# Designed miniproteins, single chains, continued (5): the designs that were tried, part 87

Each design is a single chain, and the fold is of that chain. pLDDT is the mean over its residues in the fold that is shown.

## One batch from the design tools (miniprotein)

Design m19022
Fold by ESMFold2-Fast:
Structure m19022 (fold): chain A 77 residues (1-77)
Amino acid sequence: SMQQQIDQLEQQIKQLDEQIKKDPNNIEALQQRIQAYKQLIELYKQRSLGGMAAIYQEKLEKTEEQLKKVEQEQALS
């Protein structure tokens, strides 16, 4: 069901959050969290839960900015 997909993505995001907390420069974990947020946003939009979609959109944008900074710092090294 759509609810089971949402629950699985939220569980995945919690695990990725713990990985990123331990290693904020983990490009793979940041990329995986971006993909999970994009999927979750689409599911919330399909359920007409625009408020939840907006919350995850903000989290997506912050993670994309974090990834950009990490990639730029590594490219300059």
Scores: mean pLDDT 88

Design m19023
Fold by ESMFold2-Fast:
Structure m19023 (fold): chain A 72 residues (1-72)
Amino acid sequence: MSDDLLDRSREIAERLRREGLDDLSRRIEDLSRQASRHLDRGLNGDGDSYQQMYDQIRQINDLLEEGERLIR
């Protein structure tokens, strides 16, 4: 699931850049990068990092939904 989300994030961010929506593209990339860092820490037993990762994944999903709607 996380790998699928990251692949979708990269695809949509690239399409958003082509459409001139650079701010939304950067926000998706930054959140995806942060979520990946929290996932790495969570896998090493840091339970607080899992909560932060899930919160960021929700934000990414919302932005991906918005971006997909804008670029079809």
Scores: mean pLDDT 72

Design m19024
Fold by ESMFold2-Fast:
Structure m19024 (fold): chain A 71 residues (1-71)
Amino acid sequence: MSVLERTGETIVNWESDNAEKVREAVKKAIELVKKGKVEEGAEVLRKAVSPENGPLAAEVFREGAIAARSL
């Protein structure tokens, strides 16, 4: 499993009340990263999670995308 898929699962676990909605957002964000649109992917997750978790979800996802490229 890719680093991005694992990062996405972590974010889904933070949002148990909206798990299905967040999982769909994670899939969309991963597709955006594959197209080189990391910032747009992070924004999709920021909007899909609870407002308090938005900044952290965006940061963690961005770090995951960078880590996947640095390996």
Scores: mean pLDDT 79

Design m19025
Fold by ESMFold2-Fast:
Structure m19025 (fold): chain A 57 residues (1-57)
Amino acid sequence: MVPDDLLKALARHEVAELLGIPASALTVVDLRQGPTSAEVVVEAADGRRVVVRGRYA
């Protein structure tokens, strides 16, 4: 099982690399974790939202 804090940190880093902005300009606004998958919603300072999805299997 992956801790929520680690998932949030990884999602912020992923979106920071994708958008070319620092992770400090990103906020996690939602996190949903299932038995085999996780979904994290990250919001940028300009109001854009990115959904990061991962699977454990």
Scores: mean pLDDT 77

Design m19026
Fold by ESMFold2-Fast:
Structure m19026 (fold): chain A 98 residues (1-98)
Amino acid sequence: GVEISLPESITVPAGGDATVTVTVRNTGDKRVHVNSIVSDEDGNVVAEASLTVAAGESGTITLTVSNLKKGRTYTVLSVATDEDGAFVGQGTGTITVT
């Protein structure tokens, strides 16, 4: 299996930067590929990073989003697939700009 951990919600001031840490633990017997994106309210991807985690290993993805818009909400989505391309897990979070 795979465990993906990220903050469910973070709040940042307008014009600032948000940093989201995604922690991945691969408890399975296959390598996993994790792709993490931050999207704005219109569905535009504003940050993206990926990591491959070997069987039994852990890893961390850091996503940084700059120049955040006041009153906007951004969505964080991390999706894990195994070496055969099968979906094995996901995590979601939200960035709120005040």
Scores: mean pLDDT 86

Design m19027
Fold by ESMFold2-Fast:
Structure m19027 (fold): chain A 76 residues (1-76)
Amino acid sequence: SAAERAVLAFLAEHPGATGEVISRRLKEEHGLDRETVKAAIEALLARGLIVRSGPEDLDDPETRFALTAAGRAALA
């Protein structure tokens, strides 16, 4: 989806971004709401295209995301 692609592209340039930072930036740049971005993050985690570090709560300020090798390949 467009939201999933936007999350992947953002994380390629900003590895270790939090859910708050991703949501804020994608709302500013692409008009995506927080709910849409959270759904995209959940889908990308389920597909193994991104990895989580820190707490399991995706809204936790210490939860961070980064691309996997598969996620980088999906952008190419």
Scores: mean pLDDT 84

Design m19028
Fold by ESMFold2-Fast:
Structure m19028 (fold): chain A 71 residues (1-71)
Amino acid sequence: MMATQEQVEKAVVRLYLEGKITREAANAIGKRIRESEVVDVDELVKELVEEGKITEEQAKELRKEVERLSK
């Protein structure tokens, strides 16, 4: 799933405000997508989960929110 940096940032802010991701998760995602105009969200969350920076539940929520924003 491809998304713009802006779409991912918007999704992260919303999920953080809804309490679905932690501040630490939001910061980790933000740092990874920095300087990237287009992001493969599936690869992004896979890498961050494998590195222990976000949980699988947080990864699932990010995928859902980005998909919602892309429609």
Scores: mean pLDDT 82

Design m19029
Fold by ESMFold2-Fast:
Structure m19029 (fold): chain A 81 residues (1-81)
Amino acid sequence: SEEELERRVEEAVEKFKPILKKYGLDSPEAIAFLRELVRELLRSAPEYFEKNLDKIVNAETPEGLALLLRFLTALRQVQAQ
């Protein structure tokens, strides 16, 4: 459901907030963009994203680190524009 999707989006965003704050990427605009990015991923590949969320947020694997860096790069672009 859309309600469950939005709950999962907010759960994922909350998990990213500490790392975003660490790198100064926690502006309202960056967080709003992250919500959209997470929402798209949850719609496109929910099982993969849910299984790997903690590995991405904590950079626990090479793949998780690569995805985290892609997220941080996108958020930097949003804050710069």
Scores: mean pLDDT 83

Design m19030
Fold by ESMFold2-Fast:
Structure m19030 (fold): chain A 62 residues (1-62)
Amino acid sequence: YKELAEKVVLLLLKEGHVTSYRQVYSLGKEKIKDFLRNTPGFSGLSDEQIDKIYEEIKKRYG
């Protein structure tokens, strides 16, 4: 999940949803979940998998 968390952070930065990686955590789990549900390549993830990605974001960038 570490590699997936890193890709999610980079996509949020690339698409302008955040201005720094430190702001990704402050979006909260539900906004990250909605982003992933609407992003090709991540839309097949379960809620449990999204939770694990969010916890990796928190550990690495929180």
Scores: mean pLDDT 74

Design m19031
Fold by ESMFold2-Fast:
Parts: structure tokens; sequence; C-alpha cells
Structure m19031 (fold): chain A 95 residues (1-95)
């Protein structure tokens, strides 16, 4: 696949979310060699749940978490992926 196009679409989904607070976020799933194997879509509701869990555990407001994403354009996709991974970890730990 055109990896550059997939990365751009992932960034555009995040930018749309930051601007509108709506839509799903696209995250690139990679194999052990760094190749994109699939695109994962995270719903608005699921991502909001992860932001809530991060705010509760780390004491960082959702507004501040979103501002971190927006302030780091070159790491935007990586930052969002990190929030999703950590949110999923916290959720499992609390279950």
Amino acid sequence: EDEVKLVKEAEESINKYLRTGKGSIKILKRDVYGNVTSVERVSYEEFQEYLDLLEEEKGITKDHLLKIIDSQPNTKVSTVRGYIREGRRIKKERE
C-alpha cells in the first residue's frame, strides 16, 4: 500500500477530531519490520473513554492531552497511538 497516503489519512483523521470533536481516529497497525499491515479505526466514544482514563490516572486534563497532540505535528499519530495503548492498559487493570 501507499504508506505515505495511509499516514496522511491517519493525521487528517486526528486533525478532524481535534477540530470538530467528532469522527473516528485511524491508527496504523505495523508488523515487526515496521510495515503497515492494516488500519485500525477507533470510535469517538472509545477514544473519549481512553482520554477520561488518562486524565483520572495521570491528573492531566483532556484539554491538555489534546493540546499535546496538536503541539507536536511530527509525532501526532505516535502520540495518539500511545494514548490508545495506555488507555486500553488502564481499562484492563481496572477490570
Scores: mean pLDDT 76

Design m19032
Fold by ESMFold2-Fast:
Structure m19032 (fold): chain A 100 residues (1-100)
Amino acid sequence: SMAARREEQVAAARAFLETSRPKLPELEAGLKERFNEEDYKLALLVAEIQLLLAELVVRGALSEEELEELAREAEEAYANKDAKKLEEIVRRLRRILEEA
């Protein structure tokens, strides 16, 4: 059932947000110690995208197809170390969230 699959996705997204949001300062500090400035920026952008995608899933603002496409675009941009593309994805996701 599509409805059951969406409920499962929403539950997973909520669990991710509940677990990840309180740990953000520790994650940021750990990334800053482990990575150079460029890799640190890329890792932060990916973390922000993951949190924004999870919030949009919880709000029902993304279809499954849109979620899969945005996740794939973010993975490709990160693999290519394309900070500008990751920043564009963040801006696009924030805009969707503000309009939701």
Scores: mean pLDDT 81

Design m19033
Fold by ESMFold2-Fast:
Structure m19033 (fold): chain A 120 residues (1-120)
Amino acid sequence: TKEELRKIIEDLEEAIELLKEARRLARKGSPEDLRRAVELVDEAIELLERVGEQLEKLIPTLGRPVLLALNKVRIALRLVEQARKYLRQGDGERAVELLERAIESLEEARKYVEEALRKS
C-alpha cells in the first residue's frame, strides 16, 4: 500500500510535468507545437486513467484522502480532454487555460495522496 501510493505520486508528478510542457507548447501556438502538445496530453491521459483506477481500488482501505484525490484526478481528466479538443482545433489559448486548471487539480490530488501515505 505505501509502495502503491508512492507509485501513484510518481505517476501524478509525471502527468503534471507532461501537462506543463503541453501548456508551454500551447502558448507558443505553432501548428507543430500544438501537435506535440496533443501527444503529451495523450501520454498524460494514459497516466491519469491508471492513477484513477489505482485510487478507486484503494478507497475501501484508505478512505477519504484517496476519494478526494480521485475526485481531483477526475476533474483534471475532463479538463485535459477538453484542452486536447482545443489543441486539435488550433486554439492554443483556450487549451492553456484548461491545462492550468488541470495542473492545479492534479497538484491538489498529489497532496491528498501524500496525506494518505503519511497516515498509512
Scores: mean pLDDT 91

Design m19034
Fold by ESMFold2-Fast:
Structure m19034 (fold): chain A 62 residues (1-62)
Amino acid sequence: METVILRHTKVPDLVLAVDVDADGVVVGARGISGPRATQLAAIREMIGLTLEEVKAMGFEEI
């Protein structure tokens, strides 16, 4: 398991810490910055996706 910090490319204030398992699947996440509703919506959508699928949603590692 590793923690990566992701920022949304179109919403640059949206920054999340995500926990990724050995298979590359997002198993947990928490908001660092951005509006709470936007953080929660992003976290809900990304749990159970691979890190590659999350990046395809418009997130980049910082």
Scores: mean pLDDT 84

Design m19035
Fold by ESMFold2-Fast:
Structure m19035 (fold): chain A 62 residues (1-62)
Amino acid sequence: AEELAQRVVDGAAALARASGDAEAGAATGKMGSQHLVESGLLDEAEAERVAEEAARAAREAA
């Protein structure tokens, strides 16, 4: 679970760097965290934290 959450954060930052669009990276992070909830790998509260961390990483990377 932690490894997949970190991949969501890393992916959001990577997309933000590649595109120069922090909001696109943040949106990708939110989608990834929601997918982890649907897969039973994260609770809703954990997914919200991961989405917020992904958004921060994306904005810092852009």
Scores: mean pLDDT 79

Design m19036
Fold by ESMFold2-Fast:
Structure m19036 (fold): chain A 71 residues (1-71)
Amino acid sequence: MMSPEEAARAAREAAEATRRSGAAAGYTGHDMLIKEGAGTPHLEEARRIGGAGGSAEEAARLMEKAAEELE
């Protein structure tokens, strides 16, 4: 399973990818980290936002917040 520090780094990368290319391109990376970090509230919420038809910007912001707080 992914450690909080590894999840934080992956979340930052996923947030950047999601913002740059949109949610579709970010799903490959952040889907994996979300599965490994299912217990992390912010990462799980980002996944829910994607599933509920939320914006890539909202998901990216939550991933960035999760990365900062996981540190």
Scores: mean pLDDT 59

Design m19037
Fold by ESMFold2-Fast:
Structure m19037 (fold): chain A 75 residues (1-75)
Amino acid sequence: MHAEIQARAQEIAKKALDILVKEGEITEEQAKKLKELIDAGVPITPENVARALGLSRRKASEIVDKLEEKVLELL
């Protein structure tokens, strides 16, 4: 059951990223890079987001918080 839960979580996270792009909260380029992290099995943490997007840790934390909020809305 672990692979099934992980696959569903990745699908929801990617859908949440697409919605955040539509709402103007992140750019299409940022969403693409974050989807690459998800596909690679890299945890979406403020540190990993900051490194991937070239942002401050504070800005990365804002993106992670918005993503988590959107994921909860889709559950």
Scores: mean pLDDT 80

Design m19038
Fold by ESMFold2-Fast:
Structure m19038 (fold): chain A 56 residues (1-56)
Amino acid sequence: GPSPAEAAARRAGEAAGVRARALGHDPQTTSDAAREAVLAAGGSEEDAEAVARGAR
């Protein structure tokens, strides 16, 4: 399973995606926001891509 740090980074991305959708952003902008949040939290590129795809 994911480490605590990986889980925290994924949650940050999911939260960013939820916020972007609530603000009325399109699916691509929402995906980009989620990806950037995972990376900013120290998540891997693979985690960022997975969370971004789920945020659409």
Scores: mean pLDDT 83

Design m19039
Fold by ESMFold2-Fast:
Structure m19039 (fold): chain A 88 residues (1-88)
Amino acid sequence: MKLKEIADRFEKMTEVEKLVAIYKGLKKYFEVMEKNGFPVTELDEKLREIFKEVEKKLAEYKRQGITAEVTDEEADYALGKLTVELYG
């Protein structure tokens, strides 16, 4: 899938779909960082705070019976966009 197509899909997502994409992206990122033993950065601390807020919002949606599924490509895009927004 082309990056532009992924971006267009992400922008059209519902809030819950965007939150699932961010959650999947961040979870994968933290698993990679843990496996490789990379040092914690200021970015990683901000990403962990965002991850906690996303988990809280997703728990609320799940309590309301609202769920969503996203692709790995959409999750990777969401993480990339988030990191650019924090440091771009």
Scores: mean pLDDT 78

Design m19040
Fold by ESMFold2-Fast:
Structure m19040 (fold): chain A 87 residues (1-87)
Amino acid sequence: SEADEVRAEVDKLALRTLFEYSLALSIAKEKGYSEEKINEMRKLFNKAIEHLEEARRAVDAGDLETARQHLEEAKKYIDELWKLAEE
């Protein structure tokens, strides 16, 4: 594993996060979810993006361990967002 591979993972996960958030928001509108629930989904999306930004900073600094830790945190927030959308 090298820095270029980790950067590619960050970029791919960022695109996936944007796509899945768009889809989750569409599901929320179709199901008539409350504004409060939609705001919770937005907070989870923002936390995922925040961790992806930290992962990018870490890999650019050569800290691959910290970058992978932030990638795992981003995945957890994406999973929570999807779980909330499916309920």
Scores: mean pLDDT 86

Design m19041
Fold by ESMFold2-Fast:
Structure m19041 (fold): chain A 86 residues (1-86)
Amino acid sequence: MELAREAKEAAIAGDTEKARELAYKAVAAIYDRLLAAGGVVTPEIAAEAAAVEELLKEAAEEADEESRKALLEGAGEAAREGAARL
């Protein structure tokens, strides 16, 4: 959750590389928790995933085009890698 907030702040500030890195880390952390739980979505993991998704959506709506693309690319890379490990 804190990583997703930092990703939002970086994206709104136009820091494309930081937005990408922090969005990747925020999503990767959710998938790491899923992997540790044997792929089972617990209520805690579901709540964290929903909070991260909401923050990244807000960031994508407020950010410029380049920062939005960087944010979504980072999140998408982490999601693809995480899904492949499950």
Scores: mean pLDDT 84

Design m19042
Fold by ESMFold2-Fast:
Structure m19042 (fold): chain A 75 residues (1-75)
Amino acid sequence: PVDEAVERAIERLKERLDDETLKKAQYALSQAYIGMKYLNMTPEAAIKHLEKLLKKAGLSDEEVEIAVQAFREAL
C-alpha cells in the first residue's frame, strides 16, 4: 500500500532530515507513490514529480537528493 511505502521512506529519512522537513517531505512522497500506483507514472516521471513537490516545499537540493534516494529504496 501507498501508506507502507511512505512509512518506509520516512524511516530511512529520520536520521538525515529534521522533523519539520520530514513533515513537508511526507506529502511529496505520498503524491509520488500515488502517481506510480494509480496514475501509471514511470519511476522516472514519479521522481521528477517528487523533486518538483519537494522544491516547492522548500527543501534544499541536498535534501531533495536524500529524499529521492529514500523513495527509490522504498519502491
Scores: mean pLDDT 81

Design m19043
Fold by ESMFold2-Fast:
Structure m19043 (fold): chain A 68 residues (1-68)
Amino acid sequence: MSPEEALRAAEEDLRAIRELLERAKTADERTAAQLYAAAGILEAGVRFLATFLPPEEAERVRRELEEL
């Protein structure tokens, strides 16, 4: 996987995570649990994608995860 592909995938997944977490805030308990689970899976994927990035980009992506 190229760093450019990894960065694009990480940014797309970060956007998806934010959308899932926003939906979870107003969802019923059961739906919220499913949305949090999906967000957690994507977060693990983003951390893995960050390993393919240059240090500066990897740090930015990790910082965005910490801000969730």
Scores: mean pLDDT 86

Design m19044
Fold by ESMFold2-Fast:
Structure m19044 (fold): chain A 57 residues (1-57)
Amino acid sequence: DEEALRQAALDEAIAEVRARKKARGDTSPLSGQELDEANTRARQRYAEAVAARKAAA
């Protein structure tokens, strides 16, 4: 399901941004800019996941 793949990619990208914030001692909630960066990363990860599925088929 492509929607599940997109959601997984977004969740992973958000977790990555949050981990980077924690690494620098920033415990604030995600900003709009950080969410935009996560969305950009999610699009890249989704494309990679689709390509991987095609290669596995």
Scores: mean pLDDT 79

Design m19045
Fold by ESMFold2-Fast:
Structure m19045 (fold): chain A 65 residues (1-65)
Amino acid sequence: SSSPYAVEVPADTRFTDEEADELGARGTEQQRRLDEGADWATVIDELEKAYRELERRRERERALK
């Protein structure tokens, strides 16, 4: 089942291995914290910041075309 708070990486996304690994590590670590009873708000905030940063970089690349 899909979670409404899950972060989806679209097929058209041009993430580098380094960027994908960073997000994956972040997600795994936050998942562990959630299992311990951490706040969902904290996890979402972390993921949103990471996604925003990557999206900004992708937008710069797109603007250049």
Scores: mean pLDDT 64

Design m19046
Fold by ESMFold2-Fast:
Structure m19046 (fold): chain A 64 residues (1-64)
Amino acid sequence: MSLEELKARAEALFEEIAARYLAGEEVPQEVMDEFAAIVKRVLELDPSYAEVLRERQRELAALA
C-alpha cells in the first residue's frame, strides 16, 4: 500500500469514527485498532503527519 493509499484509508477511518461519535454510537474496537495501525504506518513513512494526527485527535476528543 502506498503512502497516499495509507493516508486515504486513515481519512476514511477518521470520518467513520467521527460520524459514529456525532451519532452517539460506540465505535467498534476493530475500527479503532485499524485506525491506530494505519496512522502508525503513515508516521513511519511521513513523520510530518504527526501534526495532522494531533488535529484529528483533538477533533475526535471534542466529539467524544
Scores: mean pLDDT 79

Design m19047
Fold by ESMFold2-Fast:
Structure m19047 (fold): chain A 66 residues (1-66)
Amino acid sequence: SSLLEGLKTKIALAVKENDLETALRLIEEEGPKLSEEEKQELKAFVESLDASEETKQALLDKIDSL
């Protein structure tokens, strides 16, 4: 979906800029609008990011909290 693709792009940019707070806020604000299938796709996307395990875990935990 266009929402999921936009969210992926924004999260990737925030992570690249080491702005975990913005990435978590984006998931909190836009994540509830995603289907269960789209949430699983977002989790797979997070695992593919060039980021620390701590950053990935924080993002995954936020998605799981939705």
Scores: mean pLDDT 88

Design m19048
Fold by ESMFold2-Fast:
Structure m19048 (fold): chain A 75 residues (1-75)
Amino acid sequence: SPAKVFVIPGVPPELLPEVRALEEELIARLEELRKEFGIPKDENIYTLEQEKQEAFTKEVAKLAEEYAERLKALE
């Protein structure tokens, strides 16, 4: 099984080399999103109240969908 720290919905494990490059880019964008929501770089979303956790999760899902489409383009 591939070693992964983050899973993008709809990504086949067979695309691991391409996925790793896109995961690095996605992580950087998630870091910027965390700053926007006021989450410290070394904390998880559970430091936020439930309402803000839900809003943050929706934004993360949007990024995941964007990167899933980019992965589909790789075939």
Scores: mean pLDDT 68

Design m19049
Fold by ESMFold2-Fast:
Structure m19049 (fold): chain A 83 residues (1-83)
Amino acid sequence: MEKLKEELKELIKEVQKLLDDIEDLSLINRAIGLILRGIGTLFDAELLSKQGKDEEAEKVLKKGIEDLKRGIRELKEQIEKLK
């Protein structure tokens, strides 16, 4: 669980670094949507963990990490198109 939370936080830092170089976020709406969805799973996982549903929390967090990774890939592709 904690290792997955750490991985998610590291991915969020990568997103922040990528966004620093973008002037118009409207061109990356889908990538931003995936990133926000992935980040949101951290709260969902913490709620499930507080309910004693650690296995479900881990599954939710793993899905969020995949959504965030996909969003980061799409964000990098859109940045490349803007150059």
Scores: mean pLDDT 75

Design m19050
Fold by ESMFold2-Fast:
Structure m19050 (fold): chain A 72 residues (1-72)
Amino acid sequence: MREERAEEATIKNALAQAAAVGERAKTMSAEEARELFDRMIRQADGLGKAGEVAKKAIREEGERVIAELAAR
Protein backbone atom coordinates (compact mmCIF):
# COMPACT_ATOMS: atom_id res chain seq x y z
CA MET A 1 0.00 0.00 0.00
CA ARG A 2 0.96 3.71 -0.14
CA GLU A 3 1.87 3.57 3.56
CA GLU A 4 4.77 1.18 2.83
CA ARG A 5 6.18 3.61 0.25
CA ALA A 6 5.80 6.47 2.72
CA GLU A 7 7.74 4.54 5.37
CA GLU A 8 10.53 3.75 2.87
CA ALA A 9 10.68 7.42 1.85
CA THR A 10 10.80 8.49 5.51
CA ILE A 11 13.69 6.09 6.24
CA LYS A 12 15.59 7.21 3.13
CA ASN A 13 15.05 10.88 4.03
CA ALA A 14 16.20 10.26 7.63
CA LEU A 15 19.39 8.53 6.42
CA ALA A 16 20.13 11.42 4.01
CA GLN A 17 19.42 13.94 6.81
CA ALA A 18 21.82 12.12 9.17
CA ALA A 19 24.57 12.20 6.52
CA ALA A 20 24.02 15.91 5.77
CA VAL A 21 24.06 16.77 9.49
CA GLY A 22 27.26 14.71 9.86
CA GLU A 23 28.94 16.92 7.25
CA ARG A 24 27.70 20.07 9.00
CA ALA A 25 28.78 18.79 12.44
CA LYS A 26 32.42 18.50 11.26
CA THR A 27 32.65 22.31 11.67
CA MET A 28 31.37 22.08 15.29
CA SER A 29 32.89 21.11 18.63
CA ALA A 30 32.34 17.56 19.90
CA GLU A 31 29.93 18.90 22.55
CA GLU A 32 27.87 20.85 19.99
CA ALA A 33 27.74 17.81 17.70
CA ARG A 34 26.48 15.63 20.58
CA GLU A 35 23.67 18.11 21.28
CA LEU A 36 22.72 18.24 17.59
CA PHE A 37 22.56 14.44 17.17
CA ASP A 38 20.69 14.03 20.50
CA ARG A 39 18.09 16.53 19.23
CA MET A 40 17.66 14.61 15.98
CA ILE A 41 17.20 11.34 17.90
CA ARG A 42 14.45 12.98 19.98
CA GLN A 43 12.75 14.20 16.80
CA ALA A 44 12.61 10.57 15.60
CA ASP A 45 10.80 9.45 18.78
CA GLY A 46 7.25 8.28 18.10
CA LEU A 47 7.73 7.72 14.35
CA GLY A 48 7.30 3.95 14.73
CA LYS A 49 9.45 1.57 12.67
CA ALA A 50 10.86 4.36 10.49
CA GLY A 51 11.76 6.33 13.62
CA GLU A 52 13.70 3.39 15.10
CA VAL A 53 15.70 2.97 11.88
CA ALA A 54 16.36 6.73 11.78
CA LYS A 55 17.52 6.80 15.44
CA LYS A 56 19.97 3.95 14.82
CA ALA A 57 21.42 5.66 11.73
CA ILE A 58 21.70 9.01 13.56
CA ARG A 59 23.47 7.38 16.54
CA GLU A 60 25.96 5.59 14.28
CA GLU A 61 26.73 8.72 12.24
CA GLY A 62 26.91 10.84 15.42
CA GLU A 63 29.37 8.52 17.17
CA ARG A 64 31.61 8.52 14.08
CA VAL A 65 31.62 12.33 13.72
CA ILE A 66 32.01 12.98 17.46
CA ALA A 67 35.00 10.60 17.62
CA GLU A 68 36.67 12.52 14.76
CA LEU A 69 36.00 15.88 16.46
CA ALA A 70 37.26 14.64 19.85
CA ALA A 71 40.57 13.62 18.20
CA ARG A 72 41.33 17.26 17.30
Scores: mean pLDDT 72

Design m19051
Fold by ESMFold2-Fast:
Structure m19051 (fold): chain A 75 residues (1-75)
Amino acid sequence: MEDYRKKLLELQIRAVENAKEGILAVRNADAKSKANMAEVFKQYGLDLTDAALEKQLKDLEEKIEKLKAELKKIK
């Protein structure tokens, strides 16, 4: 049975996980690939410095954990 709140949380978790995967791909990319992505990510306000990427990953991980905890309460 579909619950609106459960569906909303699952959608939010997916969106944040997709954002985290994008940041991880940038962090783990070789120098050439990272340079090719720099213009695109800069346009969306994403800083590609290692410090900024690590901070973003931490923030996204905390957000995912919070959303998963809320989803668990529904089950």
Scores: mean pLDDT 72

Design m19052
Fold by ESMFold2-Fast:
Structure m19052 (fold): chain A 91 residues (1-91)
Amino acid sequence: DEIKKAEETAEAFREAARKESAEEVRETALRLVESIRKGLEDPDADPGALLTKALQAIAAVEVAAEQEELTPELEEARRFAEEVAEEVLKE
């Protein structure tokens, strides 16, 4: 079950992210979003890998928002990652 693996990976990532500084978590969230955007440019991209990255990006944004304020950049990053996760889960 690829969805379950993605969720377990995101949960482990969230726990690890809470041990990092807010700046480090913010940087990680933005890097994950950039990686997802590059993956979407590849028509042969693995949907499971995109789902895992999307869930990790959502987790990182949530952790960063808990430690600092939710900036417009982080809100956009979360929205983008949520849209990618929703599209993968529709299949």
Scores: mean pLDDT 78

Design m19053
Fold by ESMFold2-Fast:
Structure m19053 (fold): chain A 94 residues (1-94)
Amino acid sequence: VLPLSPEVAAILEANGLPITQEEIERNIGLVSAFIGGLGLPRKDWETLTRIIAFLILSSEPKTAELLRKRWVGALRKFGYDEEAAKVEALYDSY
């Protein structure tokens, strides 16, 4: 896991998706479940959105685009349109 840089943290906070290094380390397993296609855990969607946003900013452009498309699609499918818009705006800042 890449450490949370001050620059990435600032971009996340500016887009309403603040996260800490501790939250990333505690919850990274939920991201693995999502990437593995096990579906969206409804209780953890907010935490997952923040972690996925961190991964988008911390990944190479091809991986970031794939994560953005998959996560925005999942959020919109489950009716989390405001959070989907935040992730789309965040990606444009990358």
Scores: mean pLDDT 72

Design m19054
Fold by ESMFold2-Fast:
Structure m19054 (fold): chain A 94 residues (1-94)
Amino acid sequence: APKKPLTEEDIERIVQGLEEAARAMLAAGVSAEVVVAFILQEVKHLAETHEMSEELKEYFLKLLEEALRRLAAEHPALTDAQVEATVAAAREIL
């Protein structure tokens, strides 16, 4: 299928969905490593299915980091170092 362009509102909804899914996984006792792998798989799928400008990629990465920082504050199993590594890996995928 042809890649569809994304809006800032689409990015906001996608990141919110990832945050809600990750929060549910962490609350269920899923390991931080599995949650990170899930997020990176979703980022890869996003990159393969949607066209993004450099500005939208940076906006996505900013919102993703903010979401992961909130999750790390709520769930000690997810460390700030894992947040930084996840954002860096997401940047490489995009």
Scores: mean pLDDT 85

Design m19055
Fold by ESMFold2-Fast:
Structure m19055 (fold): chain A 80 residues (1-80)
Amino acid sequence: MSKEEQLKKWKEGIAKQLAEAEALAKAGKLSEAELEAARISAEGLAKAMELEAAGEPEKAREVAARANAEAEALLEAARA
């Protein structure tokens, strides 16, 4: 599998997971904070995968780490 094919599969997987999360939120099974955290993580992961495919794995790790920290901070704020 090429890097381009792998990236396409990963993006499709992320889009499917987000669609499922949105459906769960509509059904009242996910909070708004949980849905927003899922979106932040998904967007960060997609951007990180694009950077990795472009040959920038260090930038990819930084973007993923930042997105995870932002999602966790949002969930923490919702608990406070």
Scores: mean pLDDT 79

Design m19056
Fold by ESMFold2-Fast:
Structure m19056 (fold): chain A 80 residues (1-80)
Amino acid sequence: NIKKKVEELVKLMREAGKKTGKEKEMEEQAKKVKEYVEKGDSIGVATSAGKVVGLALDSGEIELAKEISKKTSELVKEIK
């Protein structure tokens, strides 16, 4: 279920935004993830999620970054 996986990933990205104080930047990447999924662009999804992971790691949110990476991998597998 691609829709459910997108919703779960976007929720984690928004949580990262709240915890890091970068809500606007994380919401921009979440919007890009949705657009890339609609286009079938798995590389675009991975790139946008990767930016969020980097920002979370820079802010010390290691477990959240790990969870975002995991959910991204699960989502991109479904886009093939």
Scores: mean pLDDT 84

Design m19057
Fold by ESMFold2-Fast:
Structure m19057 (fold): chain A 92 residues (1-92)
Amino acid sequence: NYDRILKVVEEIAEILEKRGMLEAAEEVREAGGVLSALVTVELAGDEEGVREAAELIGKNFSEEELKLLLQSMKALGLEVSTKALEEQLKKK
């Protein structure tokens, strides 16, 4: 669902803006995907932003979609995103 993905990406960007991470918010919007959004937030060093983004993803994506995203984060070595997504998966 393309519209759902874009909405979640925009909500992640808004979280980053509220936290003062304006450049990361713009990068998230330009990337246009939840995987790229999580990568951008974690590489920017905002662990709390990663947790908030993962919660939004957890609320809007299925268990199977969440598992695929988690596998991608593990493969990329993104430990904060991996842990945050594991917590969201446990709540499903």
Scores: mean pLDDT 79

